# Designs tried in a protein design run: designed miniproteins, single chains, continued (5). Part 70

Each design is a single chain, and the fold is of that chain. pLDDT is the mean over its residues in the fold that is shown.

## One batch from the design tools (miniprotein)

Design m18419
Fold by ESMFold2-Fast:
Formats: structure tokens, C-alpha cells, sequence
Structure m18419 (fold): chain A 74 residues (1-74)
């Protein structure tokens, strides 16, 4: 399930489920845009870095959140 996947990814990345969910929510619009237009992939990478800085997450934690966000929009 999505909840189990979030829990496993948060544990692996050393983040709380709440931190992962907040980051995933912030990344969802950029990932949705990139899913419709692959040329926007560089903008997703920039957004991952921005979200990591704003929420005090590591790059690995923000990347885990991007995986969650991508799964939620699929």
C-alpha cells in the first residue's frame, strides 16, 4: 500500500513519515508537470533541491519524497 511504501522509504532515508509526506506534497505539482512534459525534468531536480533546503531535509530524503509523489500521481 502507499502508506507502507511511505513508511519504508522514510525509514530507509532516515526521515519521519510526516516529513516525507510534506515534501511529497510540495513536489507533486512539479512531478505532475514533468509526467506530462518530460522536457521539464530539470525543473523537478531544482524543485527537489529547493524543498530539501526549505524543509531541512537531506538530498536523499527529498529524493525519497519525490518517489512517493511520483507514485501518488500515477
Amino acid sequence: SMEENKEKLAEKAGASREQLERAAEALRPALRAAAEDPSLAPAVEEEVERVARELGLSREQAEAAAVVAAAEIA
Scores: mean pLDDT 80

Design m18420
Fold by ESMFold2-Fast:
Structure m18420 (fold): chain A 83 residues (1-83)
Amino acid sequence: AAQALRDSLQALIDGARAKAAAGELSAEEAERLIARAEAAIAALEAGDLERAADLVVELGQELDGASEAEAEEAREELLAALA
């Protein structure tokens, strides 16, 4: 579960870099997405599952516009999957 999430976060970083290179995303926007994804990976590596879940949910809200209730449910599901 944690490795699959790390792989997904790395794919997000790679995708953000590719979109920035293609001019589909500003350098500043790509930098923000990459920084959050890297912070989530660092939290996972440190074993801070709650912080990792919070950062992943924030990324999902920014990308997909999820509601607060949907974000809270996703956070609980992520914590259960990482335990």
Scores: mean pLDDT 75

Design m18421
Fold by ESMFold2-Fast:
Structure m18421 (fold): chain A 80 residues (1-80)
Amino acid sequence: SKEEIQKARAELESLKADLEPEVAAKLEEMLKTLEDTGYIPDSLVEELEKLLLSSNMSPELKQKVTGIAQRLAQVSYENR
């Protein structure tokens, strides 16, 4: 739903200062794609996973990013 997308955006904005810029940018790209098209392509999910694997962020931050991505993926699936 549009409300879930807005909640995810607010959560991302709250975390942005603590995230690596590339990770924050990829989450913003996923949010914009979902807002514009209603769907997230698998390529964006794979790119985020690669960034998280090579990231030097704490396990706690990686878990929060994974949670946001999982919620966005759920919204994408519900739109099918």
Scores: mean pLDDT 81

Design m18422
Fold by ESMFold2-Fast:
Structure m18422 (fold): chain A 88 residues (1-88)
Amino acid sequence: SMEEDIERLRRLAEAAGQPDLYYHGVGLLYYEAGKLEEAAKYFRLAAELGEGRHRALALRELSEVLKELGKDEEARRYQEEADRLLAE
């Protein structure tokens, strides 16, 4: 179930010392369920806590979800930030 998947992600991220991975994983679960507003919320949290490549990947996911929500200007800004981080 989604609840069991979320709890598993929480334990794995805690063990790795990377809470951004927990939020990224939860965002993906909401995205797969078609819950775009919730997916965007969790991808934002993942980006805020993530660094380097992890932050960039969360920002790319956030950008794609925001495009699907019609928030094109916000999506463009996050995509530019992600591209900058990945170019390093």
Scores: mean pLDDT 85

Design m18423
Fold by ESMFold2-Fast:
Structure m18423 (fold): chain A 73 residues (1-73)
Amino acid sequence: MLSPDERALEAAADDLITAVRDDPRLSPEQKEEAVARIREVRDEALARLRAGTPRADVIAELQRRIGAVVEEA
């Protein structure tokens, strides 16, 4: 079962996916690419949480990396 910190990270990733899907500035192709990238970054972030990285640092990095992906798309 997911820990509370892992659930918080999953919730943050889901919020980012929803924000991407609702962003009228992004094409359907950019939305799909961004969603796939959020999932990849989330999986890496979960591994970091399990290795002992603080939740706040992991969530902040997730949000920053997703912002960079949207800029690259």
Scores: mean pLDDT 76

Design m18424
Fold by ESMFold2-Fast:
Structure m18424 (fold): chain A 100 residues (1-100)
Amino acid sequence: STADIKAEIVKLFDDLIKRFPSLADLLKETKSNLLSLLDQMAAETDPRKKAILFTSASLLAIGTQYDVLLQLSDPAAQAEADETFQRILSLISEYADLVF
């Protein structure tokens, strides 16, 4: 369900915030904005506008992934963050499929 996907995205961001507390402000802002975009996507009835909201959500996640990876110097930490953001991107796509 859309609620289950949103709950998993929330957990993934909360895990990132716990693991990388120095990035908490960035991650909290992205989490809030991403959830807002997903809610807007679910409410939107125009398929073209839904596609724009999906693109916005994906670009926000990709941009935040890039910012996080640039701020992490430890390769193991970078790998953990990268894997988590790949899961978030997959969940955004699954959410879009359910609301389309």
Scores: mean pLDDT 90

Design m18425
Fold by ESMFold2-Fast:
Structure m18425 (fold): chain A 102 residues (1-102)
Amino acid sequence: MEEARERAARILRILQEGYEKLKALPGVKSVRLEARVRADENQVTVHATITVEVEPGAEDKAVELLNETIERIRQVADEVSAEIKVEGNTVTAHITAVVKAP
């Protein structure tokens, strides 16, 4: 469980880095990151929602950086489920990452 918690902390750092990079992107108006961590006897689960408001034409760059962030999480987590939705000027990513205890 200790190693699973360390890996979950690494996922939270990757999410924070993604948040900071999204805020620095030209054409990004605002970024909101919400993350929750749940631990049971067998695993630690990180649920994250990243909401990005963009200028028209900046959607693709936001999606690209969200996909890069998700791939970095895949290198650390045992299981990742992610959905990216583009609705007008809003890009939303829902990410669930699971780290299993040995």
Scores: mean pLDDT 86

Design m18426
Fold by ESMFold2-Fast:
Structure m18426 (fold): chain A 95 residues (1-95)
Amino acid sequence: LGGQAAKNGGKAAVGDGEGPRLAMSSGAHWAGKQGIEGGKQGARNAYQGGLDAGSPHGAEMARSAAVGGWYLGSNGGFAVGTIGGDEAERADLAA
């Protein structure tokens, strides 16, 4: 019975106009995960660079890098989600 729900979900994701919304939801989840990772890495690198350089602005740079990493990660994931939705719509149109 769980298999029937999964099949209906997959069919709806391609056929019912809900496909783009589901693709966007999955893209948002992936973008969020990538945004967090990008933010963490950016903040860590900026903080370390600030320490190595003896910069009084190391903490401020780390904050800016975290925001930038989050923004880049979110945009990347959103772009992939949008492309996936467009591809699914083209596949549906070809069927």
Scores: mean pLDDT 47

Design m18427
Fold by ESMFold2-Fast:
Structure m18427 (fold): chain A 82 residues (1-82)
Amino acid sequence: MIEEVRRLLREAIESGTELPPEQERRVAEVLEEVRRRAEEEARRRGWSEEERRRAALAAVRGAVGGVSQEEAIARAEAGEPL
């Protein structure tokens, strides 16, 4: 899923065109799922609401940047930038 999102974004950039509506919707759905899973994991760890939001954002940015969801969460937990 994350690899598919990165592939779609790369293809759009390389082609010099915007993503077709169907692919854009799929990318948005995958990023939302990544965010939701990161929030659930942070909740399981007992993180505050602020820390949970930070972890979700880190996971989304990591997915786009080629970092795994787990690594992005670990970095957010350590207070490291992505």
Scores: mean pLDDT 63

Design m18428
Fold by ESMFold2-Fast:
Structure m18428 (fold): chain A 81 residues (1-81)
Amino acid sequence: IEMKVEEVSEDKVKVTVEVDLPGKDEAAAEPKEDALIEELKKYVKEKGLVLTDMEVTYASVTEYDPNAHVHAKLVLTFEKP
């Protein structure tokens, strides 16, 4: 897992997460992706910031491997309301 936090301004933070999620495709990986996003929302909400934008990119899929995984890149933008 690679995570990069970028403070764009006092009121805006971008978090980029690159992770291999268990699942044969985007749909199978979605529950793990949602859990990760919820943890990030909780952390950032404590700072008074809310999620305003989310971009998800899927790079690789392995359907027939018992250890199937999807490489996902998540770019989350948090701003003060």
Scores: mean pLDDT 66

Design m18429
Fold by ESMFold2-Fast:
Structure m18429 (fold): chain A 56 residues (1-56)
Amino acid sequence: SEEELRRLTEKRREYLRKIAEGKVKPDDVIPILYKGEWREVTVEEADKLIEELKKK
């Protein structure tokens, strides 16, 4: 759990750095919290999951 949190935190930092640099691409893999579970998905897939959550 602690090691998982550390890995997810590092992945999140990488993602935020890419956002700041304007280098995020649809195929980039990012960690997302979906229904209480962490998943590593592409930016494109993450957008689909977020839309699904909005529609409920």
Scores: mean pLDDT 70

Design m18430
Fold by ESMFold2-Fast:
Structure m18430 (fold): chain A 97 residues (1-97)
Amino acid sequence: MLPTDADVAHLAAAFGDVFEKKGLYEEAGELYEMAASLLEGEERARALLKAAEAYFKAGKYEEAIRLAEEAKRAAKENPELVKRAEELIRRAREAAE
């Protein structure tokens, strides 16, 4: 089959995982954000959370908060993803002080 947007998104997220393991957190965040742009609903929320966590590790707390808030909106009725987004927002706000 021809690659779908979801297939391309999963490949981008996989490259993000590799960059994250190498400590290239900002670049990992960019790849996860790209993946999120090609996904919808809970899958988008998960990719946005990975991007937010990568930006948090890169010291980009404002970007981490923005993406976690977007993840919370995409998660909608998934309480686990909403809780993860809220916890990341709290941690990023504390770290920005």
Scores: mean pLDDT 86

Design m18431
Fold by ESMFold2-Fast:
Structure m18431 (fold): chain A 119 residues (1-119)
Amino acid sequence: MEKEKEERQKLMKKFLEEMIKILEELLDKEPVKKTNEEIREILEKFGEYLQKALEYVTTDKKKAEEYLEKALELFRKLVLTLTKEGREIVIEALKEALDKPYEEAMRIFTEGLVEAINL
């Protein structure tokens, strides 16, 4: 139980750090216009891949890393739909999440992302 929680925490921290790098890389890029439906589909797939990564980290670490990479690719597409202000909101949320336990980190990230999308 404790060891599985530690593995999920490590995967989440790596994920948050990689998301911050994507946001910083794309910060000044011109926003790509997407419909609310297209954004919803990206968010649904992103959540599915993140959930699979977290499920596999306890059974198949390599498969967990593959799903994490797929989630990060969808996150890159999502970030391109955000304004610069929205990207800055998500960076702040992710930086706060880095110092938090896994469940609290997920809540902070989700709240920041929803705020950024609704700008």
Scores: mean pLDDT 83

Design m18432
Fold by ESMFold2-Fast:
Structure m18432 (fold): chain A 81 residues (1-81)
Amino acid sequence: MRELLEEYAEKLGLSEEEKELAFELTEQTLAGDSDSSVLQKMIENFSPETVKKILDLVNAIHAYYLGDEEGAEKLIEELLK
């Protein structure tokens, strides 16, 4: 997971802080954790554009691990434009 997240984050030009938040959210999502505290902190501290990038990255990694590699790649392509 972490290596794949780092690859996608690099393609998106995310900062180290943004990568760590994406990692935390991805771990929560894969664990089936519905705790929204990390998402709430992101919304409070980052721009809507930055929050969207992190959420889209988390969704792409989650799709990949559910076996939807094509869907994950499409999400990343849309983010890169």
Scores: mean pLDDT 74

Design m18433
Fold by ESMFold2-Fast:
Formats: C-alpha cells, sequence, structure tokens
Structure m18433 (fold): chain A 73 residues (1-73)
C-alpha cells in the first residue's frame, strides 16, 4: 500500500492516490493517515481531482524528494 501510494503520487495519478488514502483511513493505517496530513487539503478533495492532477504532475523535484523522504521515514 505505502509503495503504491508513493508511485501514484510521483506519477501524478491523483485518483489512485486519493483511493489509497481513503482505503487507509477506513483501515486506520497510520502511515497513510500521516501522508494525508502532509498533502494540501485541495489534493484530497475527490470533487476537485481533475484540477489537482495538474498540480501533482507539476510538483518540483525538491517537493517530490521531501514527500518521498516523509513516506520512507
Amino acid sequence: MLEELKEALLNGDVEKAIELIEEGRRNRDSRVLSVELELPEQILNPNAFPDRVNYVKNLSEEQKKKLLDFLES
């Protein structure tokens, strides 16, 4: 799950990332919940995901590295 979430976020697959976060919330997966706390509120809104796909795809390399470092800790 965590590795799949990393890949979805890096590839700009916001729909998949949101699905995995919601699944983790239902299962009380603390690692997935921690990622949710680090993501901007607007990325986690399923109704706004088409606009958020462009945001995730345009994350800088520094922003991607910070997110990966967080997910690996």
Scores: mean pLDDT 57

Design m18434
Fold by ESMFold2-Fast:
Structure m18434 (fold): chain A 90 residues (1-90)
Amino acid sequence: ARVDYFVLLGFPQPIAEELAELMEGVCENTTLATLLHLAESYILKERLSAKEAVAAACKRLELELDPEKQEKLALLIEEYLRLRGKSVPV
């Protein structure tokens, strides 16, 4: 169900599966969708790195996420944006 939710949001199947596994038990699907949207906006509009964007989105949503999960989430978002042909700051 969670994987299907992210596929419906436009994420490729492999990335949706990794997102569902990584974020299991962390937050609700709607909260995670908002987090991903904020992080994408910070990367594309504010030109933050994926790591900085994830940290900023977590802070805004008051979501406690350990640094290892933040790093893995940032890598997944960077891969997703790269697959969409978007430029991601290093």
Scores: mean pLDDT 80

Design m18435
Fold by ESMFold2-Fast:
Structure m18435 (fold): chain A 114 residues (1-114)
Amino acid sequence: MEEALRILEEARKKINEIIDEALKQSTSPVAKEALNRIKEVIDKAYQEMKELIEKGDLEGAIEVLRKAFAEISNIMEEAMKKLTPEERELLEKTYNKISDVFAEALRRLRALAA
C-alpha cells in the first residue's frame, strides 16, 4: 500500500497548490471562504484515507475520495451563485483543475484495488 499513500500525497499537494494560486488571484470574500472550506475537506479526507490505506481498506479510501469530491462540488456550486462573472470564471477553472487531480487519483487507486 506504499503506492496508494504516494498517490494520496501527490494529489493532496497538487490540490493545495491549485487552491493557493486561486487564493492569490481572488478578491472575493465568498470565493476565498469557499477555497478555504475546500482545503478543510481535503485535509479531513487525507487523514481518513491515509488511515484506511494503512489498514488495507483501499475500497474504503476510494469511497472517502468520492464523498470528498461531492462535498467540494457542492461548495463550488453554492459559491458560484453569489459571484461576479470574473470570479465565477476563476472558480470554474480552479474546480476543473481540482476535478482533474481527483479523476487521476481515482483511476490510479482503482488500479491498485483490482
Scores: mean pLDDT 87

Design m18436
Fold by ESMFold2-Fast:
Structure m18436 (fold): chain A 84 residues (1-84)
Amino acid sequence: GPAAERARRAAEEGIKRALQSGPVTGDAVRKGMERAAEAAEKGDPLAAVQHAQYATDLARKAGNPESAEAAHRAGQEVARAAME
């Protein structure tokens, strides 16, 4: 549905920005955001928030504030979609 599509697009955008922080960190952030989107599609808001937060923390540790902000925003949108 529309919420799942929005969660998927938010995850894709977060992944794109995370890749700018480095390949290894980008891969880990991608997996976290994909898990968050899957949880949102299944209607599990707790799992969606936990996976999105994990991805955001990884982006922050990469030392790129812009990447961390993008991941945080994507995570908030995924979590919101999970609650619909």
Scores: mean pLDDT 69

Design m18437
Fold by ESMFold2-Fast:
Structure m18437 (fold): chain A 94 residues (1-94)
Amino acid sequence: MREEVLRLIEEAIQTLLEALRHVPDSDIPRLIGRILSLIGIQLDLEWGLISPKEAVEELIAILQDVLDNLDLPPDIRARLEALLARARELLEKL
C-alpha cells in the first residue's frame, strides 16, 4: 500500500509538471504551490512522518483543488480525474 501511494503521488507530480507548459501565466503560481505540496507529502510519507491514509487524503484534496480552480487541457484534466478516482479507490482499501 505505501509503495502504491508513493507511485500515485509521483504520477500526480509528473502530470502537474506537464500541465505547467499548458496553463496561463496567471495560473502558474497556484500550480507550482500544489506541486510543492505534493512533493512535501511524498517526502513526509517516505520519512514515515504521515500515514499512507493521510497522504492519500491530502492528495485527493490537492487534485480536487486543481480540477476545480485551473483551466487545464482536456488530456491533462482526464489524467488528473483518473488519478483522483484511483486515489479514492485506494483510500477505501487503507
Scores: mean pLDDT 87

Design m18438
Fold by ESMFold2-Fast:
Structure m18438 (fold): chain A 94 residues (1-94)
Amino acid sequence: MATYISEGTPALDAAEAVAIVNLASKIGGRVHVEKDESGRLKVTIDLEPSAEEKELTEVMKLPSGKLYRITVKSTVEDGKIVIEVKVEEVEEVE
């Protein structure tokens, strides 16, 4: 089992959730997405014990017009699967 809780704006949280769901589909996971009491996006992934390490990178354009690079990485740490999400704003070429 792996759990991710995002901290950010609601629009960014939605993009992160899509990236995490896409990762889970590649590593054989079941995904549950909810919001916590603070309005942060919480994603829980149930993974098989034999799940492999995977990394997915996508560039997404949010409704604000800004581009973000979202990298979702699944790693195995001490027999547990950990999901890490990295979000970075991409500069548009003028």
Scores: mean pLDDT 59

Design m18439
Fold by ESMFold2-Fast:
Structure m18439 (fold): chain A 72 residues (1-72)
Amino acid sequence: DLERRERIAKAWAVADTDGDGRVSEAELRAFLASPELSPGERAFLIATADRDGDGVISDAELAELLALLGEF
């Protein structure tokens, strides 16, 4: 839903403080720990970004997630 995309986008913008689109492991943890994300939303984001199912999220996978939000 659009509202969910906006909430996720806002949480991402807060985690990426310098706006360069690069995410450290600490920033990724902060994003996933955002109070705007429910446990189900975190699981959905990980499943969506981690298409291989290995549980590892890279900068490339985060870029795919941002592209999937579609309306940036």
Scores: mean pLDDT 59

Design m18440
Fold by ESMFold2-Fast:
Parts: structure tokens; C-alpha cells; sequence
Structure m18440 (fold): chain A 77 residues (1-77)
């Protein structure tokens, strides 16, 4: 379902960022950010195709994860 797809996109991004927080080097954080950007792109595409509320909520959550990852990356320099 669209709801399950949206949930999976967020879970992948959350796991990537959580793993990066355990070793928050520029390299590791950059990898997590690239993953989050990819999942955000997939969520945007899902929302464009379906208009589902789950996809819209996934976009919001993924944007917050991206902001958090970028903040961690900025503070690592």
C-alpha cells in the first residue's frame, strides 16, 4: 500500500541517520544525508502520483531528518 511504502521510506532514512549519530564523522554523516535525500525524492514522487496523506507526512518527516543531518554535518566542521 501507499501507506506502507511511505513508512518504509521514513524508516530507511531514520535508520541511516541513527547509525550515523553513533560515529558522526563528515564521511558517515554525508552518507546518511545522501540516503535521506534519496528517500525524500521517492516520497515526493509517491505524493505526486498518489496524493496520499501518508506520502505527505513522510515528506515532512524526511525534511526534518534532512535538517537534523545537515545540522550535525555543519557542527562537525
Amino acid sequence: SDEEKAKELVEIAEKALEAAKKNPTVEVLSGAIITIIGELFQAELLYKKTGSEAAKEAIKKLQKLLDEGMELLRNSK
Scores: mean pLDDT 88

Design m18441
Fold by ESMFold2-Fast:
Structure m18441 (fold): chain A 93 residues (1-93)
Amino acid sequence: SERRKELNERFRKLLKELMKKYPDFTLRSISRFTGISQSTISNMLSGKTEISDEQLGKLVAYILGNTPLSAAEIGEALGVSASTVRRWAARVL
């Protein structure tokens, strides 16, 4: 769906920005905490693979726990409400 493609594009942009801004936000650290392989994360960043709902929840939980970003700021970046961001994170934490 169009909405899912836009969400995936916004999420890829957010991950790339966080990797540039925060030295500890690396493929290895994301992989270690989310259980998603480094190759899968790399493919997500290149747009080769779509981000699943389970992967989205794990990545959002990682961002909330390992960056100063609030649920509201993540929601703004992704085009969703803060409550949606909290709901995604809660299902994997």
Scores: mean pLDDT 84

Design m18442
Fold by ESMFold2-Fast:
Structure m18442 (fold): chain A 84 residues (1-84)
Amino acid sequence: MKKKIEEEAKKLEEVGGKTGEEAKKLIEESLQAILDGDYSKGASLSTGAMLLAVEYSIETGNMEPSELALKANKYLDELEKELK
């Protein structure tokens, strides 16, 4: 699961410009928060990443950043369930 989250975050950095870089940072911080057991912080950070990616997709007409952020968020949710 962790590798899948990192792969989607890397793609976001590649296609989302500076906004994609910020969304990647929020996804990585969300991943770390979940690993640390701070699920509330993890959820907040992943939501922030999604909002940034969605706004960028709306502004550019490129849906790929929002789709990548959605996949990363889904994998973060799956990781949380694995950690219990």
Scores: mean pLDDT 83

Design m18443
Fold by ESMFold2-Fast:
Structure m18443 (fold): chain A 93 residues (1-93)
Amino acid sequence: TKPPPPTPELQMILRPNEELRSILNEVKKGDSYTLSEILMLLVQYMERKNLFDKSHMLVDLSGTRLGQIFGVDSINVNDLGKVVDAILRNSEP
């Protein structure tokens, strides 16, 4: 198998697919964003939908559209690598 990809630069410009872009557009309209902007917009989206478990710093994505897009039921906010991987799988450079 190929080696793992290098750590993405936070300032790299990405074009989210239609599904991820629709979520980002609920916070800020656009067709392309930096990786840093996507992370911040996702945090704002999760806050608006009250998805944070503040006691555990866990985000409950079960039954949500974002959970379907990422293919996960929950995300620990300290596991940014998993979030970045999900963003990259749903975006083009």
Scores: mean pLDDT 74

Design m18444
Fold by ESMFold2-Fast:
Structure m18444 (fold): chain A 77 residues (1-77)
Amino acid sequence: SHMEELRRKAIRDWFATLDRDGDGTITPEELVAWLKETLGLTEEQARQAFKFFDIDGDGTVTLEEFEAAVDRIEAEH
């Protein structure tokens, strides 16, 4: 839907802001910080939300993983 397209665009814009080097990846720590500042989550909420994020252990967050994590957080409540 149009709302889903707008949501994904916002998520991509946020990711681009965090991905300063344009490598298509961000750190998990930057993801947690973004969740706190951009979505207004508390420290505990951001850390709990991070647990829904299952990374493959390479220590970086791709755009797809970032979108999936945000979608999971919003689907919880």
Scores: mean pLDDT 69

Design m18445
Fold by ESMFold2-Fast:
Structure m18445 (fold): chain A 83 residues (1-83)
Amino acid sequence: SPELQALRRELLAVEAEIGVLEIHMSVLKKEKAYIEKHLDLDPVKAQKQLNEIDRELEEIERRMRELKERARALQARIAELEA
């Protein structure tokens, strides 16, 4: 059905966005780990950078939670229409 096709396309788009955010989060976590290992170089600058990364990670984690909830809702709706 056209409705089922539209829901499947939306699910694919949501899953693609989750994938992009997972890559971004992985990069930020690696950057955070690097800075934490080098705190002795400039502790004040390092702490400011860590605070900025933590804020960005919190925003990504919030967005990913919303997208994962949307993906679950879309999967449930698709399953209902296929039954």
Scores: mean pLDDT 89

Design m18446
Fold by ESMFold2-Fast:
Order: structure tokens, then C-alpha cells, then sequence
Structure m18446 (fold): chain A 81 residues (1-81)
């Protein structure tokens, strides 16, 4: 499955994820796809760790939701820095 994300600079990046990926693995793949998304992905990793969900399998809907959250957080962090 391919996730499409927009960086704070307006570039599109594509992230290949497997249906077997955990929520944490999806975030790791997003962080590897673009440096601008790394801080947002790391923040979400911390949230998942806090609730004990980092090793849980992600559904397609959950993968899309994680991608949207990373986009939003990365944009907010870019605007604050």
C-alpha cells in the first residue's frame, strides 16, 4: 500500500507500507521518507509508546490517519521553528 504525504515545503512523498506493518513501523517508514517529516513521526511514536500501541498492527484506515497526523504535526513544527 502506498501512503502519499505532503511535506511542510509542499513536496509530495510516497511511503510504501505493508498490511503487516505495526503502527510504529509505519511511522518509522514515514520518518525515513523525508527529513521534514521526521520530527512529526517521532512525536507520534512517543504518543503510541505512551499508550502501548507501537507494536500493534495498523489497519489501512489507521495508516492513513497516522500519515495525516504526521503531516499536520510536521507543518506545525515548521511554522514554530
Amino acid sequence: MTLRLRTPSGEEVEVEVSEEDTKGQVLDKIAEAAPELREGAAFMRGVLKGVGEEDEPASEEEMRELARRVERLSRLFAELD
Scores: mean pLDDT 82

Design m18447
Fold by ESMFold2-Fast:
Structure m18447 (fold): chain A 87 residues (1-87)
Amino acid sequence: SELDQLAEELERLAKEYIERMRRLIAEGRVEEAVELYREMLRRVSELVARIVELGKEQNRYDFIQQVLERAEKLVEEARRLLFEALA
């Protein structure tokens, strides 16, 4: 379904950003990793908004909750990487 495709896109996109951030941090490019984190937040937020809109139309509230929880965990992972790099 379109919802499943969007959820897969969110997972893929978030993981790609996290991996790019890890590489920048390993290279000492922490300021660029912070900028990438901000871009990730914007892109994830846009996909989540689309999933919430379509999920509500389809009465898929449990699916929306699952996606929100997964997005929060991925964002938390990225935030943790930055905090550890800045310490």
Scores: mean pLDDT 89

Design m18448
Fold by ESMFold2-Fast:
Formats: C-alpha cells, structure tokens, sequence
Structure m18448 (fold): chain A 71 residues (1-71)
C-alpha cells in the first residue's frame, strides 16, 4: 500500500508519460516508473494490477485508476 506522498509522486511521474493528455499510458511505462521510485513488483503482481485497470486489453493503463489500486 502506497503512502499519500508516494501516490502523489507516482501520479506526477506517470503523467509525464501521458503525452496526449487522455489519462492513459503504455503498460510498459508503468513498470519503468515504479522501478524509478524504488518499487519492484513481480511480473505476476504488475500484470494483476494492470489487468484490473486495462479493461479493454489494448495495452494502455488509466494511471489514476492504477494508483488508486495501490493506496
């Protein structure tokens, strides 16, 4: 579970990958950002979290919903 400070930092970092402003980023960017913050989820843990928020299976993640799952 993330602290409020960690959640805010994660949202800010993920928003930098949202170049089109639609609230979605590639699922590959999620791992990179988490690791840059010192969070190292297993492949299984990351896939489970992404699957909960990537409801259309297009390989893009609503990062606000993703962060909400971690708090």
Amino acid sequence: MLSEEQAKALLEALSKYDKDGDGYIPDSAVRYVLESLGIHPSDEELRALIDEVDTDGDGRVNYKEFVAKLV
Scores: mean pLDDT 74

Design m18449
Fold by ESMFold2-Fast:
Structure m18449 (fold): chain A 62 residues (1-62)
Amino acid sequence: PPPPALSEEERKEKVKRLDEILAKLKELAKQGAPSIPQELLDELLENAPAYTAELLEEYKKK
C-alpha cells in the first residue's frame, strides 16, 4: 500500500509555521538572548525534530 502522505495544504502550512519559528529564533540570536524560549523549542520539536537539534547547536555556537 502507498505510504500516508500529507496534503499540499498541510505541507505548506508546516513550512510557513517553521519559517516563522526560524525567523523568531534568528531574531533572538541577533538580540543575544541567553536561551531559546521553551515555547519556540516545543514548536520546533513538533514540526521538525531533526532540524531542531541542528538549530540548537547553531544557537549555542553563537
Scores: mean pLDDT 66

Design m18450
Fold by ESMFold2-Fast:
Structure m18450 (fold): chain A 59 residues (1-59)
Amino acid sequence: SAAELAEELGVSRTQARGILRLIENGQLTPETAATVAATLRAAGLLSDEQAERLIARYG
């Protein structure tokens, strides 16, 4: 769920919903996790720490 993902990654519920959409549409996979995390960090949507947690969870 978005609430569980928000706690796990230390992100807002809005950010968690966005990440879940990327998973649901196949854009966030183990192969793409590093690129997705880097893109979200560059866009200011994730901190460095949150991006690292995303890679650890899905990469």
Scores: mean pLDDT 85

Design m18451
Fold by ESMFold2-Fast:
Structure m18451 (fold): chain A 108 residues (1-108)
Amino acid sequence: SVTVTVSGGGTVAEGGSVTLTATASAPVEGFTWQRELANGGFVVLAGGGQGNPASAGSRAQGTISGTTSTLTLTDLRAEDTGVYYALASPADGGPSSWGPGAQVTVVA
């Protein structure tokens, strides 16, 4: 199975930026970055395959290179506070694996 680790996040000032980094233990086809919503659902922020990262909004930018993906959040606002997750899709067609949640807290 693929193990995903995530680093980054923490407390950030409004208008600032933060980068989250996910690393998979084995080759991946791609990553999807999602934020947990207050109702327990998720919203996709960025995703894609190798060399073809896609972003769902102007303030969220994803990159994918090898077994590593970054999510950079810019122009941070209070509503960006939440838990962010990376989902890795293995290159061998095995089951996708979630990394641990990364907390981002935006302060005024």
Scores: mean pLDDT 79

Design m18452
Fold by ESMFold2-Fast:
Structure m18452 (fold): chain A 107 residues (1-107)
Amino acid sequence: SKVLDELIKLIEEYTKKAIEAIKNRDIEKLKELIEKFKKESEELIAKAPKEAQEELKELVDSLLDFYEWLAKNLPNMSDEEREYAVELLKKFSESAILGIKQLKKEL
């Protein structure tokens, strides 16, 4: 599905930008990225096959919850905690992408 491939690409692009914002401790940029990712992912999910929409929303909402946690906690993170948060973000993003790839095989 073209829409599922676009959602995967969106997650990859926003993860990359979020990692840069986290490394720079740029909370304002991170919040901007969260808001844009939320809007763009909602538009793509609305265009996805109806039977996949609920699971796609759950995958994206889990990633958004982690982004929101990062935005709240980033000001109080040590450099080691920030590096660990980047590795967690990579793993959460990989998990979401794998979930979408699995859905794509079932459609």
Scores: mean pLDDT 88

